# Designs tried in a protein design run: designed miniproteins, single chains. Part 51

Each design is a single chain, and the fold is of that chain. pLDDT is the mean over its residues in the fold that is shown.

## One batch from the design tools (miniprotein)

Design m1693
Fold by ESMFold2-Fast:
Structure m1693 (fold): chain A 65 residues (1-65)
Amino acid sequence: MTDEEIDYAFSLLDLDGDGTITKEELIKVLGKANQERVDKIIAEADKDGDGTIDYEEFREYLEKI
């Protein structure tokens, strides 16, 4: 995956434009029925434990898939 593709995907998930992806933003994109998947994504991508995913964490998560 290219940096341009990651940037585009991040911008779609970062609905508030604050530079982080929250659990609420992931639920809005993936749907409430996928909450278990959202929780898993946050648990695996959120390396600093603040409950949000920054650009670098998101990039690393996508590169592992």
Scores: mean pLDDT 71

Design m1694
Fold by ESMFold2-Fast:
Structure m1694 (fold): chain A 55 residues (1-55)
Amino acid sequence: SELHEAARAGDLERVRELLARGADVTERDAQGRTPLDIALEHGHVGIAAVLAAAL
């Protein structure tokens, strides 16, 4: 999903935009990972904090 891609890229502004448009933070990718899991694995602390707050 676009939210997984934004979390992987470290694009905080895109993550916020997608959340404002109602993106599903609980959606899992092909490996069963949420956008929060992706952000944490890539060290994007600010994105991880925003995604965790949306859960």
Scores: mean pLDDT 82

Design m1695
Fold by ESMFold2-Fast:
Structure m1695 (fold): chain A 63 residues (1-63)
Amino acid sequence: GREIAVTLGLELARNPDASLEEALRRAAERHGVSFEEAARALLEFAKKEGIFTREELIAFALS
């Protein structure tokens, strides 16, 4: 979950016009997992860490 969240946040920071879906698909590819598995891992991690927004994901990845 954490590795997916960091990769996603960095992709969103680099590509501000990219949708969450596009960025998550790239993160899934980088980690060799399916989009569905990446989405599940992200949701579980975000819930555990209290991350609810695109801005919070970017802040987490850059911290």
Scores: mean pLDDT 81

Design m1696
Fold by ESMFold2-Fast:
Parts: sequence; structure tokens; C-alpha cells
Structure m1696 (fold): chain A 69 residues (1-69)
Amino acid sequence: MTDEEEEKFLEELSRIVREAVTAFADDPEGLAKVRELVQKALDAFYKNKDFETAKKILEELRRLVEEAR
């Protein structure tokens, strides 16, 4: 893992979270699911060092946000 890969991951995660807060403003269940996936992505990346799982969770977050629009 490089500092550049970590920066890219955090940039993408931050972008998805900003979009999710807007998309789920009136959906507390959807927002709770977003928080759960964010925590799983962070745990996969930093605790488990499973970068492929972290990327898959980011993809799941993107789909969840897009389906809410």
C-alpha cells in the first residue's frame, strides 16, 4: 500500500459519504446502512489490510447511494 492509494481510498469514501448524507437526509434506516458499510470499509482497509474487500464495499456504497436518488 502506498500513501497515494490510501489518499485515493479516503477521497472516494469522503465523496460517497457526502452524497449519502444528501440522498438519505429523510431516511434514517438508509443512513444507518451507510454508516455500517463505511465502518466495514475502514475496518477492511486499516485493520484487516484487505484492500479488495474495502474496494467492494465502496462499490456497494455507491450502488446504495445511486438507488436512493
Scores: mean pLDDT 79

Design m1697
Fold by ESMFold2-Fast:
Structure m1697 (fold): chain A 73 residues (1-73)
Amino acid sequence: MRKPSEAEILLTFGDMYYGLAKILKSQGKNEEAIEEYEKAIEYYRKAAELDPSLKPEAEEKIKELKEEIEKLK
């Protein structure tokens, strides 16, 4: 199996925080959900900075998360 890169590990952390944000949102904890969405965005940005080939995937995820944050404000 291919060894995951540091950038791929950062994408995974972004996905983990995104999952946590969705759980918090389902519980009506909108402020806490926004905090976890913002953490997910930060990890996606770091992944794209380390590996520019992941930038399109990371940017699409960041766009979706920003839209989710706007809906919870």
Scores: mean pLDDT 83

Design m1698
Fold by ESMFold2-Fast:
Structure m1698 (fold): chain A 62 residues (1-62)
Amino acid sequence: SLFQQFDKDGDGVITAQELKDYLRSRGLDPSDEFVEQLVKNVDTDGDGVIDKAEFERMMSGE
């Protein structure tokens, strides 16, 4: 699934670093601040990571 592409560790969460690594593998070079802002916008729990439920919500229509 798409979540598995981001979840490099297979631990069921996506970190800012994993998101940055994925974007870099797609030929993008996002800043640390940009990636952290993306995570913060999706991270409703405030734990600094994107869990599967937050990821699925983001992908399901927004």
Scores: mean pLDDT 69

Design m1699
Fold by ESMFold2-Fast:
Formats: sequence, C-alpha cells, structure tokens
Structure m1699 (fold): chain A 83 residues (1-83)
Amino acid sequence: LSELDKQLLAAARAGDLARVEELLAQGANVNAKEPETGNTPLHYAALGGHRELVELLLARGADPEAKNKAGVTPMEVYEAVFS
C-alpha cells in the first residue's frame, strides 16, 4: 500500500472531501484496500455517513461491490447508514 493510498484511506475515514480530491488528483488508487480490514475509501465514506464523498468516489470509479475481509460491500454499508 503506497503512502498516497494510506493518506487517501485516512482522508476518506475523516470525511475530508477536499483532501480526497487532492489525493486522487495526485494518482491515489480510488479502490485502495486497507491491509488489515480490506476496507476501501468508499467503505469509510459510507461508514462515516459522508454522502457527498460517497458520490465523489463513485464518480471517480470506486467499486460499490468491493468486499472487505468481513465480506461486506460499501453498498451494504451505505444502505444500512442511509436507509
């Protein structure tokens, strides 16, 4: 996992929309997976209830069907948080 990808995962978890935009512009992998959990930026954005960030990540090619190590997708998290 690159330093850039680590920063993207942290920014997504924090809901920092501006920082996520900056990191993606620098070439961060929108589908980067955290080694411990398998969580992607989209998992963290959905978990945090960051709707605008979820929309941005999807627009940039984030996979809503990517399974983490628990077999959970960002779509499942989104439905649970926003339903």
Scores: mean pLDDT 86

Design m1700
Fold by ESMFold2-Fast:
Structure m1700 (fold): chain A 120 residues (1-120)
Amino acid sequence: SVAELNRKLLEAARKGDLETVKELIEQGADVNAVDEDGRTPLHLAAEAGHYKVVNFLIEKGADINAVAVGEKDRGATPLHEALKYGNWPLAEFLKSKGAKEITEVSDEEIARLRAQAAAL
């Protein structure tokens, strides 16, 4: 199922397994899949500092400004995760691709951003 492919994509991105990420996307996994906290593969790869996975996901249409909706990481973008975990070269790369740092965002703004992402 797509849901199973999406779950595997999130885990492969967190691990930095570029080959598995490529295979799952080719099989129809959603590059903008979300976990229960609204975190995308791009968030998880950026947090872990997996530069090659981040680059590949962006090239495949990942939402560079996707916003996490979990209580502890609410409003976090992939750039916020890279900066928070000290992945400086990756943070500069994300900025060069138009990434924004969002640390605080309203429930209404989160809902709007999620609706816009779903409409793509």
Scores: mean pLDDT 82

Design m1701
Fold by ESMFold2-Fast:
Structure m1701 (fold): chain A 97 residues (1-97)
Amino acid sequence: SMEEAKELIKKAEEREKNGDYKGVNKLLYEALKIYEELGDKRGIAEVLLRLGQSYADRGDKDKALALYNEALKLYEELGDKEGVARVRANIERVRNL
């Protein structure tokens, strides 16, 4: 199922190239469920960040910020300074839209 989650994320990236944000979110939510079942906090944080970016690109600022804050919490729990910095940059970007 880890390989399945990675494949879903790859498919989401292909959909993003085509501007299909609804298809992207469906694939990312499927990957999120797999990482939640595995207890993979890093996988969960990565998917939440990608979902936040997808919602931000669609102009759904409030949903994007909620997802970014969940990803931020997980990266902070993991001590992942790069993940924290990446999420904070995305929060600032959404605030400036």
Scores: mean pLDDT 86

Design m1702
Fold by ESMFold2-Fast:
Structure m1702 (fold): chain A 89 residues (1-89)
Amino acid sequence: MAEFQKKLGKALAAMRKRLGLSQRELAERLGLSVGTVSAIERGSIVPSEETLERLYAFASENKDKELAKLTFEYLTDIGVEKLKEAVLK
């Protein structure tokens, strides 16, 4: 979903700029590579579930409601699909 990738990337970049962080500093805090942070901010990749969980935790700690909402909604969709697969085999 290209629209979600763009929204997520913009929200991440906005939070990073609000906190005064470089892409390198954000990558260090999230345990990601600078390339991964750059790709997410550009909307070039769909983050892994693990990466989205890290983004949600970081957004929540820094009270970024927009990024927290976006990551939570996507993780909930993934969780619902996994639950559906488990129930329906």
Scores: mean pLDDT 78

Design m1703
Fold by ESMFold2-Fast:
Structure m1703 (fold): chain A 67 residues (1-67)
Amino acid sequence: SEMEELFKKFDKDGDGVLDKEELKEFLKSLGKDYSDAEVEAMVKAADQDGDGVLDFKEFKVAFSALL
């Protein structure tokens, strides 16, 4: 899927997670201008583990309804 391809493209480390910086780059690629504070709030809302990163499953749940 396009979402999985984009996730892999922005997963710079290849570790299967996106941090706030990678997520911000992803959102910019979709033409969505979010501030650092807005991106942080999105990560915090989707981050079940509280580690400040999103795995692909958390990412899909958070953004599939928006995309």
Scores: mean pLDDT 71

Design m1704
Fold by ESMFold2-Fast:
Structure m1704 (fold): chain A 61 residues (1-61)
Amino acid sequence: LKGKIAKALKDQPARLPTELTLKKGDLVEILEVVNENYVLAKSLKTGETGYVGLAHLEVLE
């Protein structure tokens, strides 16, 4: 998954300061896999880095 681009499947407001805010259709680059539920990703739209639920992402490549 590291280095792959993924698309947000739904809107995700950040609940914690370390979480990434996403809108449905936003693209992110996966920087690392943290655990079975979360990745560290960078928003290609905003350049912000934060944690994203893996279940909320569609990995493109």
Scores: mean pLDDT 78

Design m1705
Fold by ESMFold2-Fast:
Structure m1705 (fold): chain A 70 residues (1-70)
Amino acid sequence: SKLHEAAEKGDFEEVKKLVENGANITERDKEYGLTPLHLAMGNGHMEITEFLEKKLKEKGYDINSASDIK
C-alpha cells in the first residue's frame, strides 16, 4: 500500500497524511507480511517508527505484535 511505500522510503509527510486519512497502520504487506512499522524500523526511519508506535498505542494495539520480526 502507499503507507508501506512511504514508511519504507522515509517519507514522514506522506505517512502522516495517509494515517490522518484513515490508512490501516496494522495492515500486512501481501508480498512479505510486513506492517508499515516493520518497514520503517528495518530501514532506520526512527521518526516514522515513533509516530506509528504512538498511533498503534492510541488504537489499543500491542506494539510488540506489530513490530515482531522473525
Scores: mean pLDDT 75

Design m1706
Fold by ESMFold2-Fast:
Structure m1706 (fold): chain A 113 residues (1-113)
Amino acid sequence: DFSPLELEFFDAIRNGDAEKLRRLLAEDPSLLDRRDALGVPLLEIQDLNGRTPLHIAAENGHLEVVRILLEHGADITAKDKFGRTPLDIALENGHEEIAELLREAGERRGLPV
């Protein structure tokens, strides 16, 4: 089960509350080291649609949340149940700045995006 702190983390991502997200990570730097019962890191946890926190932020146009997630090593190559990466979702939703940010992250990491 998710702790109240982990639920606040996902809430901040869904709502685009970048200030709350930064505060949560500053208050508990170990938050991102947490894993589910299968050993999946918090940043890589997928919902029923296969969407990671990065997918959700990209879909909803939350640019600053995307920046924070990328700063903490969020996986840009993860695919949802439709085979879409966070970049694919950003492009489908017309979030050009997020798309450029994800491409830049891919190039800096040497990853295919």
Scores: mean pLDDT 81

Design m1707
Fold by ESMFold2-Fast:
Structure m1707 (fold): chain A 113 residues (1-113)
Amino acid sequence: EVVDENGRTALHGAAATGLPFFVRELLEEGADVNAKDKNGRTPLHLAASIDKSKDPSLRNIPEEEILETVRLLLEAGADVNAKDKNGRTPLDLAREVGDEERAEILERAAREN
């Protein structure tokens, strides 16, 4: 797989920007949904940690697109319990951002369904 200087794949980039169209395209092309960057973060970690209050370029992304990105990654088999180098799961990151809707989706996915 081609990765950047931070060990990130194209799927990491699409997930970090909350763009469900590109996430879907990359997953259909066989992107590794559980690829880890140099910080141990998966694409799901990056989608869960989107903070529109800290990045003005992300403020115009609808919350529904971020939630759809999270759902697409989970449907593709993203490990909801994956821990980054700081021991944080995607759910921990969503809670740190204060996004209750993302946290609820991740909590539901962490329960056996």
Scores: mean pLDDT 83

Design m1708
Fold by ESMFold2-Fast:
Structure m1708 (fold): chain A 70 residues (1-70)
Amino acid sequence: GDAFKVFDKDGDGTISTEELGTVMRSLGQNPTEAELQDMIREVDADGNGTIDYPEFLTMMARKMTDTDAL
């Protein structure tokens, strides 16, 4: 999977809602824009509309361990 390389293209060290959507689709998920925004809101305490690399890695680690829809 080259999904991780997709985020490196922006190089700003944060992930936007659109980037998160791309990852979810690559993992075989089909979240709506409302669902994507809700997920970011729950993870992003400040609500600035982006998530940091550590938050992203934590989310992926949990998803990989459970192998279930989050």
Scores: mean pLDDT 62

Design m1709
Fold by ESMFold2-Fast:
Structure m1709 (fold): chain A 91 residues (1-91)
Amino acid sequence: SEREERLQRILAEIEELFKEMDKDGDGVISKEEFAAYLRLREPSLTDEEIEAEFKEMDVDGDGKISFEEFARWEALRRGLSEEEVERILAM
């Protein structure tokens, strides 16, 4: 369906973004790499604003961002519903 095709495109874009940050392919990105990514989009973001975004994504508090955590956060930021996020994570 068109909805499914849209979700597949979004997933592919998120995968490309994650791969760009995760250059060694270990499946995780650091808080510093994530902060640098956010600042590329909005250079005026404060450390406090970046910390709030990281806290939303790093649900287990381990200081690392998995692909699933990043994909969920980025999809929600793009305006996807929680139902759509769960669908792309199941793809």
Scores: mean pLDDT 76

Design m1710
Fold by ESMFold2-Fast:
Formats: structure tokens, sequence, C-alpha cells
Structure m1710 (fold): chain A 74 residues (1-74)
């Protein structure tokens, strides 16, 4: 549930999103599908978090997606 995720620390929220991204890649989801899912989670978190926290989480997820893609293209 989104409310439970909102109660976690910023570091735990970051780790949750990174783990979610990795899980979706393992399931064969495309980058576009993964970004859609992450953006939906972040939109649901907006009422619970500051705009700055959302921006930081978005940035961290984008960096992790780029790293995974780079590793896959090896």
Amino acid sequence: EIEELAKLSVEEQRQYLIDKVRELFEKGKTEAEIMREVNEILEKLKPYLTDEQIRLLKGEVAVEIAKIIKEKLK
C-alpha cells in the first residue's frame, strides 16, 4: 500500500523503488513500462511527501534504470 511506503524513511523509499525497477526488468518489462509504473507510484506519493523528496526519488530511479540498461547492453 502507498500509505505504508510513505511511512518509510527516504532511504527505504529509494531502496523500495530500486528493487521494484529491478523486479520489473527481471519480468521482461520495457523501460517505458517501468517508467510508467514508477511514475504512478510517485504520483500516489505526492500527497505524503514534499516536491523535493519526489524529485530526489525520481532522480535516483532514473540513474538506476540507466545503470541496469547499460549493464544489459554490455
Scores: mean pLDDT 77

Design m1711
Fold by ESMFold2-Fast:
Structure m1711 (fold): chain A 84 residues (1-84)
Amino acid sequence: MIVDKLVQFIGPDLIEQAFSLFDKDGDGTISAAELRHVMTSLGEKLTDEEVDEMIREADIDGNGTIDFPEFLTMMTRKMKDLDM
């Protein structure tokens, strides 16, 4: 629910800043392990299976990294799921 409010109220700008904090190299991508860490840091109570499924769906190009647009898509999808 906190993530839902952040995405809806503040929008992609703040999520982009959060993403860049984990993108230490500044190349615009984060690894699946870093994404798990981000979700844990935001207080998300997800199972490993749920995180794996979301990462797999977000990693559209299959290169093992998550771009910012893929990250936003994943977070938006999860937000709709939590609102139900």
Scores: mean pLDDT 62

Design m1712
Fold by ESMFold2-Fast:
Structure m1712 (fold): chain A 60 residues (1-60)
Amino acid sequence: DADAAFRVFDKDGDGVLTYEELRTLLRMMGREPSDAEIKSYDKDGDGVIDFAEFKALLAS
């Protein structure tokens, strides 16, 4: 379950993941997105991915 996995990696509980945490999570799910793909989903350019951006990446 992507929701449960996101919450496990969201150690700070602020609703975002770092690029490293997101990459680790996706690799555990059998996915290997490129850095360019991750950055394209980071609309704010803050270096973190929120849950909505994470779901958009999974739908790709």
Scores: mean pLDDT 73

Design m1713
Fold by ESMFold2-Fast:
Structure m1713 (fold): chain A 60 residues (1-60)
Amino acid sequence: GPVLAIAKHDVKTDNPQFLSFKKGDKLEILEEVDSEWWKVRSLKTGEEGYVEKGALEVLK
């Protein structure tokens, strides 16, 4: 099944490779790129992008 996470705080970016979101938004983790960055999809918008790992809480 999908690995889900919740945004810990708001993130706003003008770079199209990174994802903007609001605190409490649900995200699907698609790929762990390295120790600091994940590729995720917003469940709210369907948009994909990179996010800093520290901005997310993984749901277990």
Scores: mean pLDDT 84

Design m1714
Fold by ESMFold2-Fast:
Structure m1714 (fold): chain A 96 residues (1-96)
Amino acid sequence: MLSEEEIEKLKKLFKKFDKDGDGVIDLGEFLELLKELEKLGYKFSDEEKIYLWKYLDKDGDGKISWEEFLELMENEDPNLPEVVKKFKEGLLKLAE
């Protein structure tokens, strides 16, 4: 389970990439997030980027809410796909 401090850092990270302030991350903002992760050494193929987007955009509405983002980060399932685990690790690293 994430600490209150980790949740606060992740929320600040989410707001940083939510550039229009509408409370959601669109595809363009998501791709910018992946570019920042690549600068930290977390590389994603085009197929992995598409997979992650579809995994996060559960409703297919083209948007990732704070609630969907937090649900991903709090998911401790050891059977999560490796690409999802890599994304979560990168996000925690980027939030520091």
Scores: mean pLDDT 79

Design m1715
Fold by ESMFold2-Fast:
Structure m1715 (fold): chain A 92 residues (1-92)
Amino acid sequence: MDVNAADPLTGATPLHVAAARVGSEAEVRELIAQGADVNARDRLGHTPLHWAALMSSQPNDAVVAVLLEAGADPDARDDDGLTAADLLAIRL
């Protein structure tokens, strides 16, 4: 599997998709170990950290912690100028 293969419609990598899933901490760690870009941006400028905040149906604190440990930029802004924390604040 190409760990950095982007979806041709969304630009999302496997790490984006894994970060959006509940209980995916082990899969996120494995993708990072395989060389996944923790700051990869989809076509809307979302990083995996944005996907963890926006698309999870549960708090994804473990996944967020893993991404931050691996060098995810908490201040990364999407194309709307929003950070992952901004997306959580809007939703909660």
Scores: mean pLDDT 76

Design m1716
Fold by ESMFold2-Fast:
Structure m1716 (fold): chain A 58 residues (1-58)
Amino acid sequence: AGKKVRALEDYTPTISTELSFKKGEVLTVLEELNERWLLVENEKGESGIVLKSYVEEL
Protein backbone atom coordinates (compact mmCIF):
# COMPACT_ATOMS: atom_id res chain seq x y z
CA ALA A 1 0.00 0.00 0.00
CA GLY A 2 1.11 3.57 -0.69
CA LYS A 3 1.89 6.12 2.01
CA LYS A 4 -1.28 7.80 3.33
CA VAL A 5 -1.74 11.37 4.63
CA ARG A 6 -4.78 13.10 6.17
CA ALA A 7 -5.86 16.66 5.33
CA LEU A 8 -5.67 19.03 8.33
CA GLU A 9 -7.81 21.74 6.64
CA ASP A 10 -10.21 22.24 3.72
CA TYR A 11 -8.39 23.48 0.62
CA THR A 12 -9.59 25.10 -2.63
CA PRO A 13 -6.95 25.24 -5.42
CA THR A 14 -5.50 28.62 -6.46
CA ILE A 15 -3.57 27.01 -9.38
CA SER A 16 -4.62 24.17 -11.73
CA THR A 17 -1.90 21.74 -10.50
CA GLU A 18 -3.19 21.76 -6.87
CA LEU A 19 -5.69 19.22 -5.51
CA SER A 20 -8.86 20.31 -3.66
CA PHE A 21 -9.60 18.45 -0.41
CA LYS A 22 -11.68 18.50 2.77
CA LYS A 23 -10.43 18.41 6.36
CA GLY A 24 -10.05 14.76 7.40
CA GLU A 25 -9.79 13.46 3.81
CA VAL A 26 -7.24 10.65 3.32
CA LEU A 27 -4.92 11.01 0.31
CA THR A 28 -2.40 8.57 -1.19
CA VAL A 29 1.12 9.92 -1.68
CA LEU A 30 2.35 9.18 -5.22
CA GLU A 31 5.64 11.14 -4.98
CA GLU A 32 7.48 13.47 -2.60
CA LEU A 33 8.38 16.27 -5.04
CA ASN A 34 10.51 18.35 -2.63
CA GLU A 35 10.73 19.56 1.02
CA ARG A 36 7.40 21.47 0.77
CA TRP A 37 5.24 19.63 -1.83
CA LEU A 38 3.70 16.18 -2.32
CA LEU A 39 2.03 14.71 -5.39
CA VAL A 40 -1.10 12.96 -4.07
CA GLU A 41 -4.21 11.15 -5.33
CA ASN A 42 -7.69 11.14 -3.76
CA GLU A 43 -10.13 8.19 -3.58
CA LYS A 44 -11.81 9.36 -6.84
CA GLY A 45 -8.51 8.99 -8.75
CA GLU A 46 -7.91 12.76 -9.04
CA SER A 47 -4.26 13.80 -8.58
CA GLY A 48 -2.52 17.07 -7.75
CA ILE A 49 0.09 18.74 -5.59
CA VAL A 50 -0.40 19.66 -1.91
CA LEU A 51 1.71 21.46 0.70
CA LYS A 52 3.09 19.07 3.34
CA SER A 53 2.03 21.58 6.05
CA TYR A 54 -1.65 20.94 5.13
CA VAL A 55 -1.47 17.16 5.77
CA GLU A 56 -0.39 14.76 8.51
CA GLU A 57 1.33 11.41 7.90
CA LEU A 58 -0.69 8.28 8.78
Scores: mean pLDDT 81

Design m1717
Fold by ESMFold2-Fast:
Structure m1717 (fold): chain A 58 residues (1-58)
Amino acid sequence: MKLAQAVRDFEDPSGNFLSFKKGELLAVLEDLGPDFLLVQSLKTGKVGLVPRRYLELL
């Protein structure tokens, strides 16, 4: 399983992206190119889009 770790806190007031805290681990489900990843939070089980720049791929 490909993992990513959040490098900062992120909150999305629009609800279009997954919100997370710095240091949170996310499972990469799909690589959608240079700007976005589809991920699942290992903490909450929620699936959503996240901006790639806020994640470090492990």
Scores: mean pLDDT 80

Design m1718
Fold by ESMFold2-Fast:
Structure m1718 (fold): chain A 130 residues (1-130)
Amino acid sequence: SNRELNRELSMAATLGDLELVKELLAQGADPNARDPETGLYLGSDGLYGWTPLHLAAEAGHLEVVELLLKAGADVNAKQPAPNSLGWTPLHLAARAGHEEVVELLLKAGADPDAKDTLGRTPADLAAEAA
């Protein structure tokens, strides 16, 4: 099973380990895999359904974000409801204030008007965090 590769990809993306991300993708790790266990390792109860792109975008790892997008990561991947706010990678990058990641995601086709389950856009989350 590719479960171990996909889990390691999510952790490498979170940590910004660019060389490990490259190696795991070369070994066939799925850039769109959703690891239900990754949130437990990051100390976040209920962060299920994150893709590697979500995790790299939240952490501000610009080069990892670029590599994941090149590997076919869904730029508009939405965290599944109902046990989530339905955030995209752009929501996470904007909320965290990672301006260069926000610019890269928008250039890659991220929807700036994407609504979370509370009707908030990425720009709304950035404003609430300020």
Scores: mean pLDDT 81

Design m1719
Fold by ESMFold2-Fast:
Structure m1719 (fold): chain A 60 residues (1-60)
Amino acid sequence: MAMYARAVKDFFSDAPSILSFKKGDLLEILKEYPDGDLVAKSLKTGKTGLVGSNYVEILE
């Protein structure tokens, strides 16, 4: 089952490994790391990158 999340705040980074997003954007969670980092794909842009778990709300 695919896991989705919603961004709860804006975040921008110039790093290609870090995902940029705006509050309210929908993300697909691809991987979760023990330190709280997530690998997510933006459903709006199709880009993939690292996201801090405190920036998103997991959807069921």
Scores: mean pLDDT 80

Design m1720
Fold by ESMFold2-Fast:
Structure m1720 (fold): chain A 81 residues (1-81)
Amino acid sequence: NQELIEAARAGDLETVKRLADSSDLNEALRAAARAGHVEIVRYLIERGADVNTSPSVLTLAEAAGHEEVVKLLREAGAKEE
């Protein structure tokens, strides 16, 4: 769902909560991690998003300089491999 991914990128947690379906959680997680939206990243992980997808969500957050997101992803089991 394009609307879910754009909401995650924009930091719209209410829209993310309304539209979060299991099939799109990984794409939404990557968008939120790149943008530094800590609360959306946490929500998507709680909903079952895979933190070890390709491209690496951890690498995306690190490249963007979002230290709180990086910490949250590592605590959730994200690997840099």
Scores: mean pLDDT 79

Design m1721
Fold by ESMFold2-Fast:
Structure m1721 (fold): chain A 106 residues (1-106)
Amino acid sequence: MTLTQSPTSLTAQIGDTITLNTTASQDIGGQLAWYQQRPGQDPQLIITNASTRASGISSRFSGSGSGTQYWLTISSLRPDDQATYYNRAYAFSPPRWGPGTILTVL
């Protein structure tokens, strides 16, 4: 099983709404988590089970999708949102990590 994240990199403006996509090579039943890794920091869990926000995560972040297609939407972009966004599928063993999407905020 493999994860593809699209786009590989994205540049957006402060205040924009963006959507990041993930395709799984087979049905993962919503067993997908999204992680934010800001420059110089450890990855932070932001979304689990495709759409459940982790504790303390802004409502500007939302996850959606099912089966083989998943999306992370970030609204009202702020400079602090500049990060690499990774996902992890855990429907199968071992868990599989996506390659990441690099977000630049101007």
Scores: mean pLDDT 88

Design m1722
Fold by ESMFold2-Fast:
Structure m1722 (fold): chain A 107 residues (1-107)
Amino acid sequence: SDLDRKLLEAIAAGQDDEVRVLMANGADVNAHDASGLTPLHLAARAGHIEIVRILLEDYKADVNAHDTFGYTPFVLALNATSTISDDKRAELEDILLKYGAVELAAS
């Protein structure tokens, strides 16, 4: 929907207050784009920790949602080495694990 599209755009831009407004107006917390990226995928990839907390704590986002490549928000956070600091990535990983993110089994 147009509301869900605006949600994904606001999350990518790190607009915490706009995310809260859109969620209050009925945006789908598990909406996804053409690549299967949910709000939580976009927030995790960008390192928007406050948005990640909003989505998980207030709106019960699916922490283990998969994009079209089979990647979870946790995997995108792990691979965000060029976009977020090590300390910020560690905090993000801790939050995702607290809310039930599954680590890939070491083969």
Scores: mean pLDDT 82

Design m1723
Fold by ESMFold2-Fast:
Structure m1723 (fold): chain A 69 residues (1-69)
Amino acid sequence: MDKFGWTELHDAAYRGDLEKVEELLAQGADVRAKNLAGETPLDVAKRRYQVEPSEELKRIIELLEKAAA
C-alpha cells in the first residue's frame, strides 16, 4: 500500500484523474505526503503538466495548491 511513499493522491495526480483527486481530497487525503523522491502530489501534478499539459492537470494543480495553503 505505501510502496515508495506513493499515496492514492500521488497516483491520481500523476494520471490526471481530476474526479479521483476531488474524491480523495473530500475524504481528507494527506496533500503534504512526500514520496521517496520528496515529491508531494502537487509536485507530481506540476511535473506531469510540464510534459503533457491538460485541462484536468491544470485543475488538479489549482485544487492541490488551495488544499496545501
Scores: mean pLDDT 77

Design m1724
Fold by ESMFold2-Fast:
Structure m1724 (fold): chain A 68 residues (1-68)
Amino acid sequence: SLLSIAAEGGNLDAVKWALENGADVNDPKALILAAQSGNDEIVEVLLKNGADPNPEIPEDIREIVEKN
């Protein structure tokens, strides 16, 4: 999805645009890809917009998610 592509690429403006245009904030790849790519600001934006921090996130990546 556009949201997951923007999240992986670290494009915060594209993430915000996608959410404003009806992108599913609970896209299961968006949060994981943002965290894996080290895009902590995007992780924070997704969580603030209601993304589920999903228990399936690997333990090392989950530490980044839990700090945001």
Scores: mean pLDDT 72

Design m1725
Fold by ESMFold2-Fast:
Structure m1725 (fold): chain A 61 residues (1-61)
Amino acid sequence: MEKGLYKAVGDFKAQSPEELSFKKGDILEVLEVLDGVWVRAKSLKTGEEGIVPTFGLEKIE
């Protein structure tokens, strides 16, 4: 995975305060790739940042 804009293809509910929840269709900007499973992202809907799993995200540009 790389930095850029991604669209959520499913819902995710945060399990810890550092994680960011999202819903299907939300647009997220990936700011930093942490590992093969987690990235730091910003929700364009809320402006909030957090870590999100790489599954369920599709790159859009």
Scores: mean pLDDT 80

Design m1726
Fold by ESMFold2-Fast:
Structure m1726 (fold): chain A 77 residues (1-77)
Amino acid sequence: SSLRTPLHDAAEAGDLDRVKELLAEYIAKGVPIDFPDENGRTALQLAEENGHEEIVELLREAAREMEAKGIPVHLHE
């Protein structure tokens, strides 16, 4: 199980600028963004649950870019 990341915290809080900063870093380093926290929630699910629509769209765009680059996704089936 993956621990909660700064991306989880920023997505839950609705911190749009922090999400943008973290996504740029994670994409550049090839770090997956779909890790579940201790409760099985991804950053995308936390943004959806808290109604942060702009962050939801950013996370979906980042996931598409990562898939296109071959960065691992869906580590927990």
Scores: mean pLDDT 78

Design m1727
Fold by ESMFold2-Fast:
Structure m1727 (fold): chain A 69 residues (1-69)
Amino acid sequence: SKEEAEELKKKFEEAKTIEEILELVRKYLPEEADYIEELAKLLSKFLSEEQVIEALKETVKKLIDEKLK
């Protein structure tokens, strides 16, 4: 539902580290966990930690919108 999507987005917005984002993905979006973990590894080769965190948050928000619309 829309309410569940908004609550989940707030949890990801509050995450401060890559590991916190990955733990939330494993818990709430388990089917996406492998994809997001591989994306984090790939991006970490080229981007700063802050840039990776921002990119993962944006990717997860889009996935939430697609699944819980």
Scores: mean pLDDT 83

Design m1728
Fold by ESMFold2-Fast:
Structure m1728 (fold): chain A 60 residues (1-60)
Amino acid sequence: MKLLVEAIEDYKGKTSEELDIKKGDILEILEVVSEDKVLAKSLKTGEEGIVPVRYLKPVE
């Protein structure tokens, strides 16, 4: 089962390892990196990168 999350606001990645996301983007969680960060894949662009969890909510 895919773990899908939605961006609750825009976020601009600060490093090449981070994703740029826009409010409403749907992402798949690939790995939990730390309590504050996940490795996610954008379903819109297909790009993978690190996203702070505070910008994400579960898709229910």
Scores: mean pLDDT 80

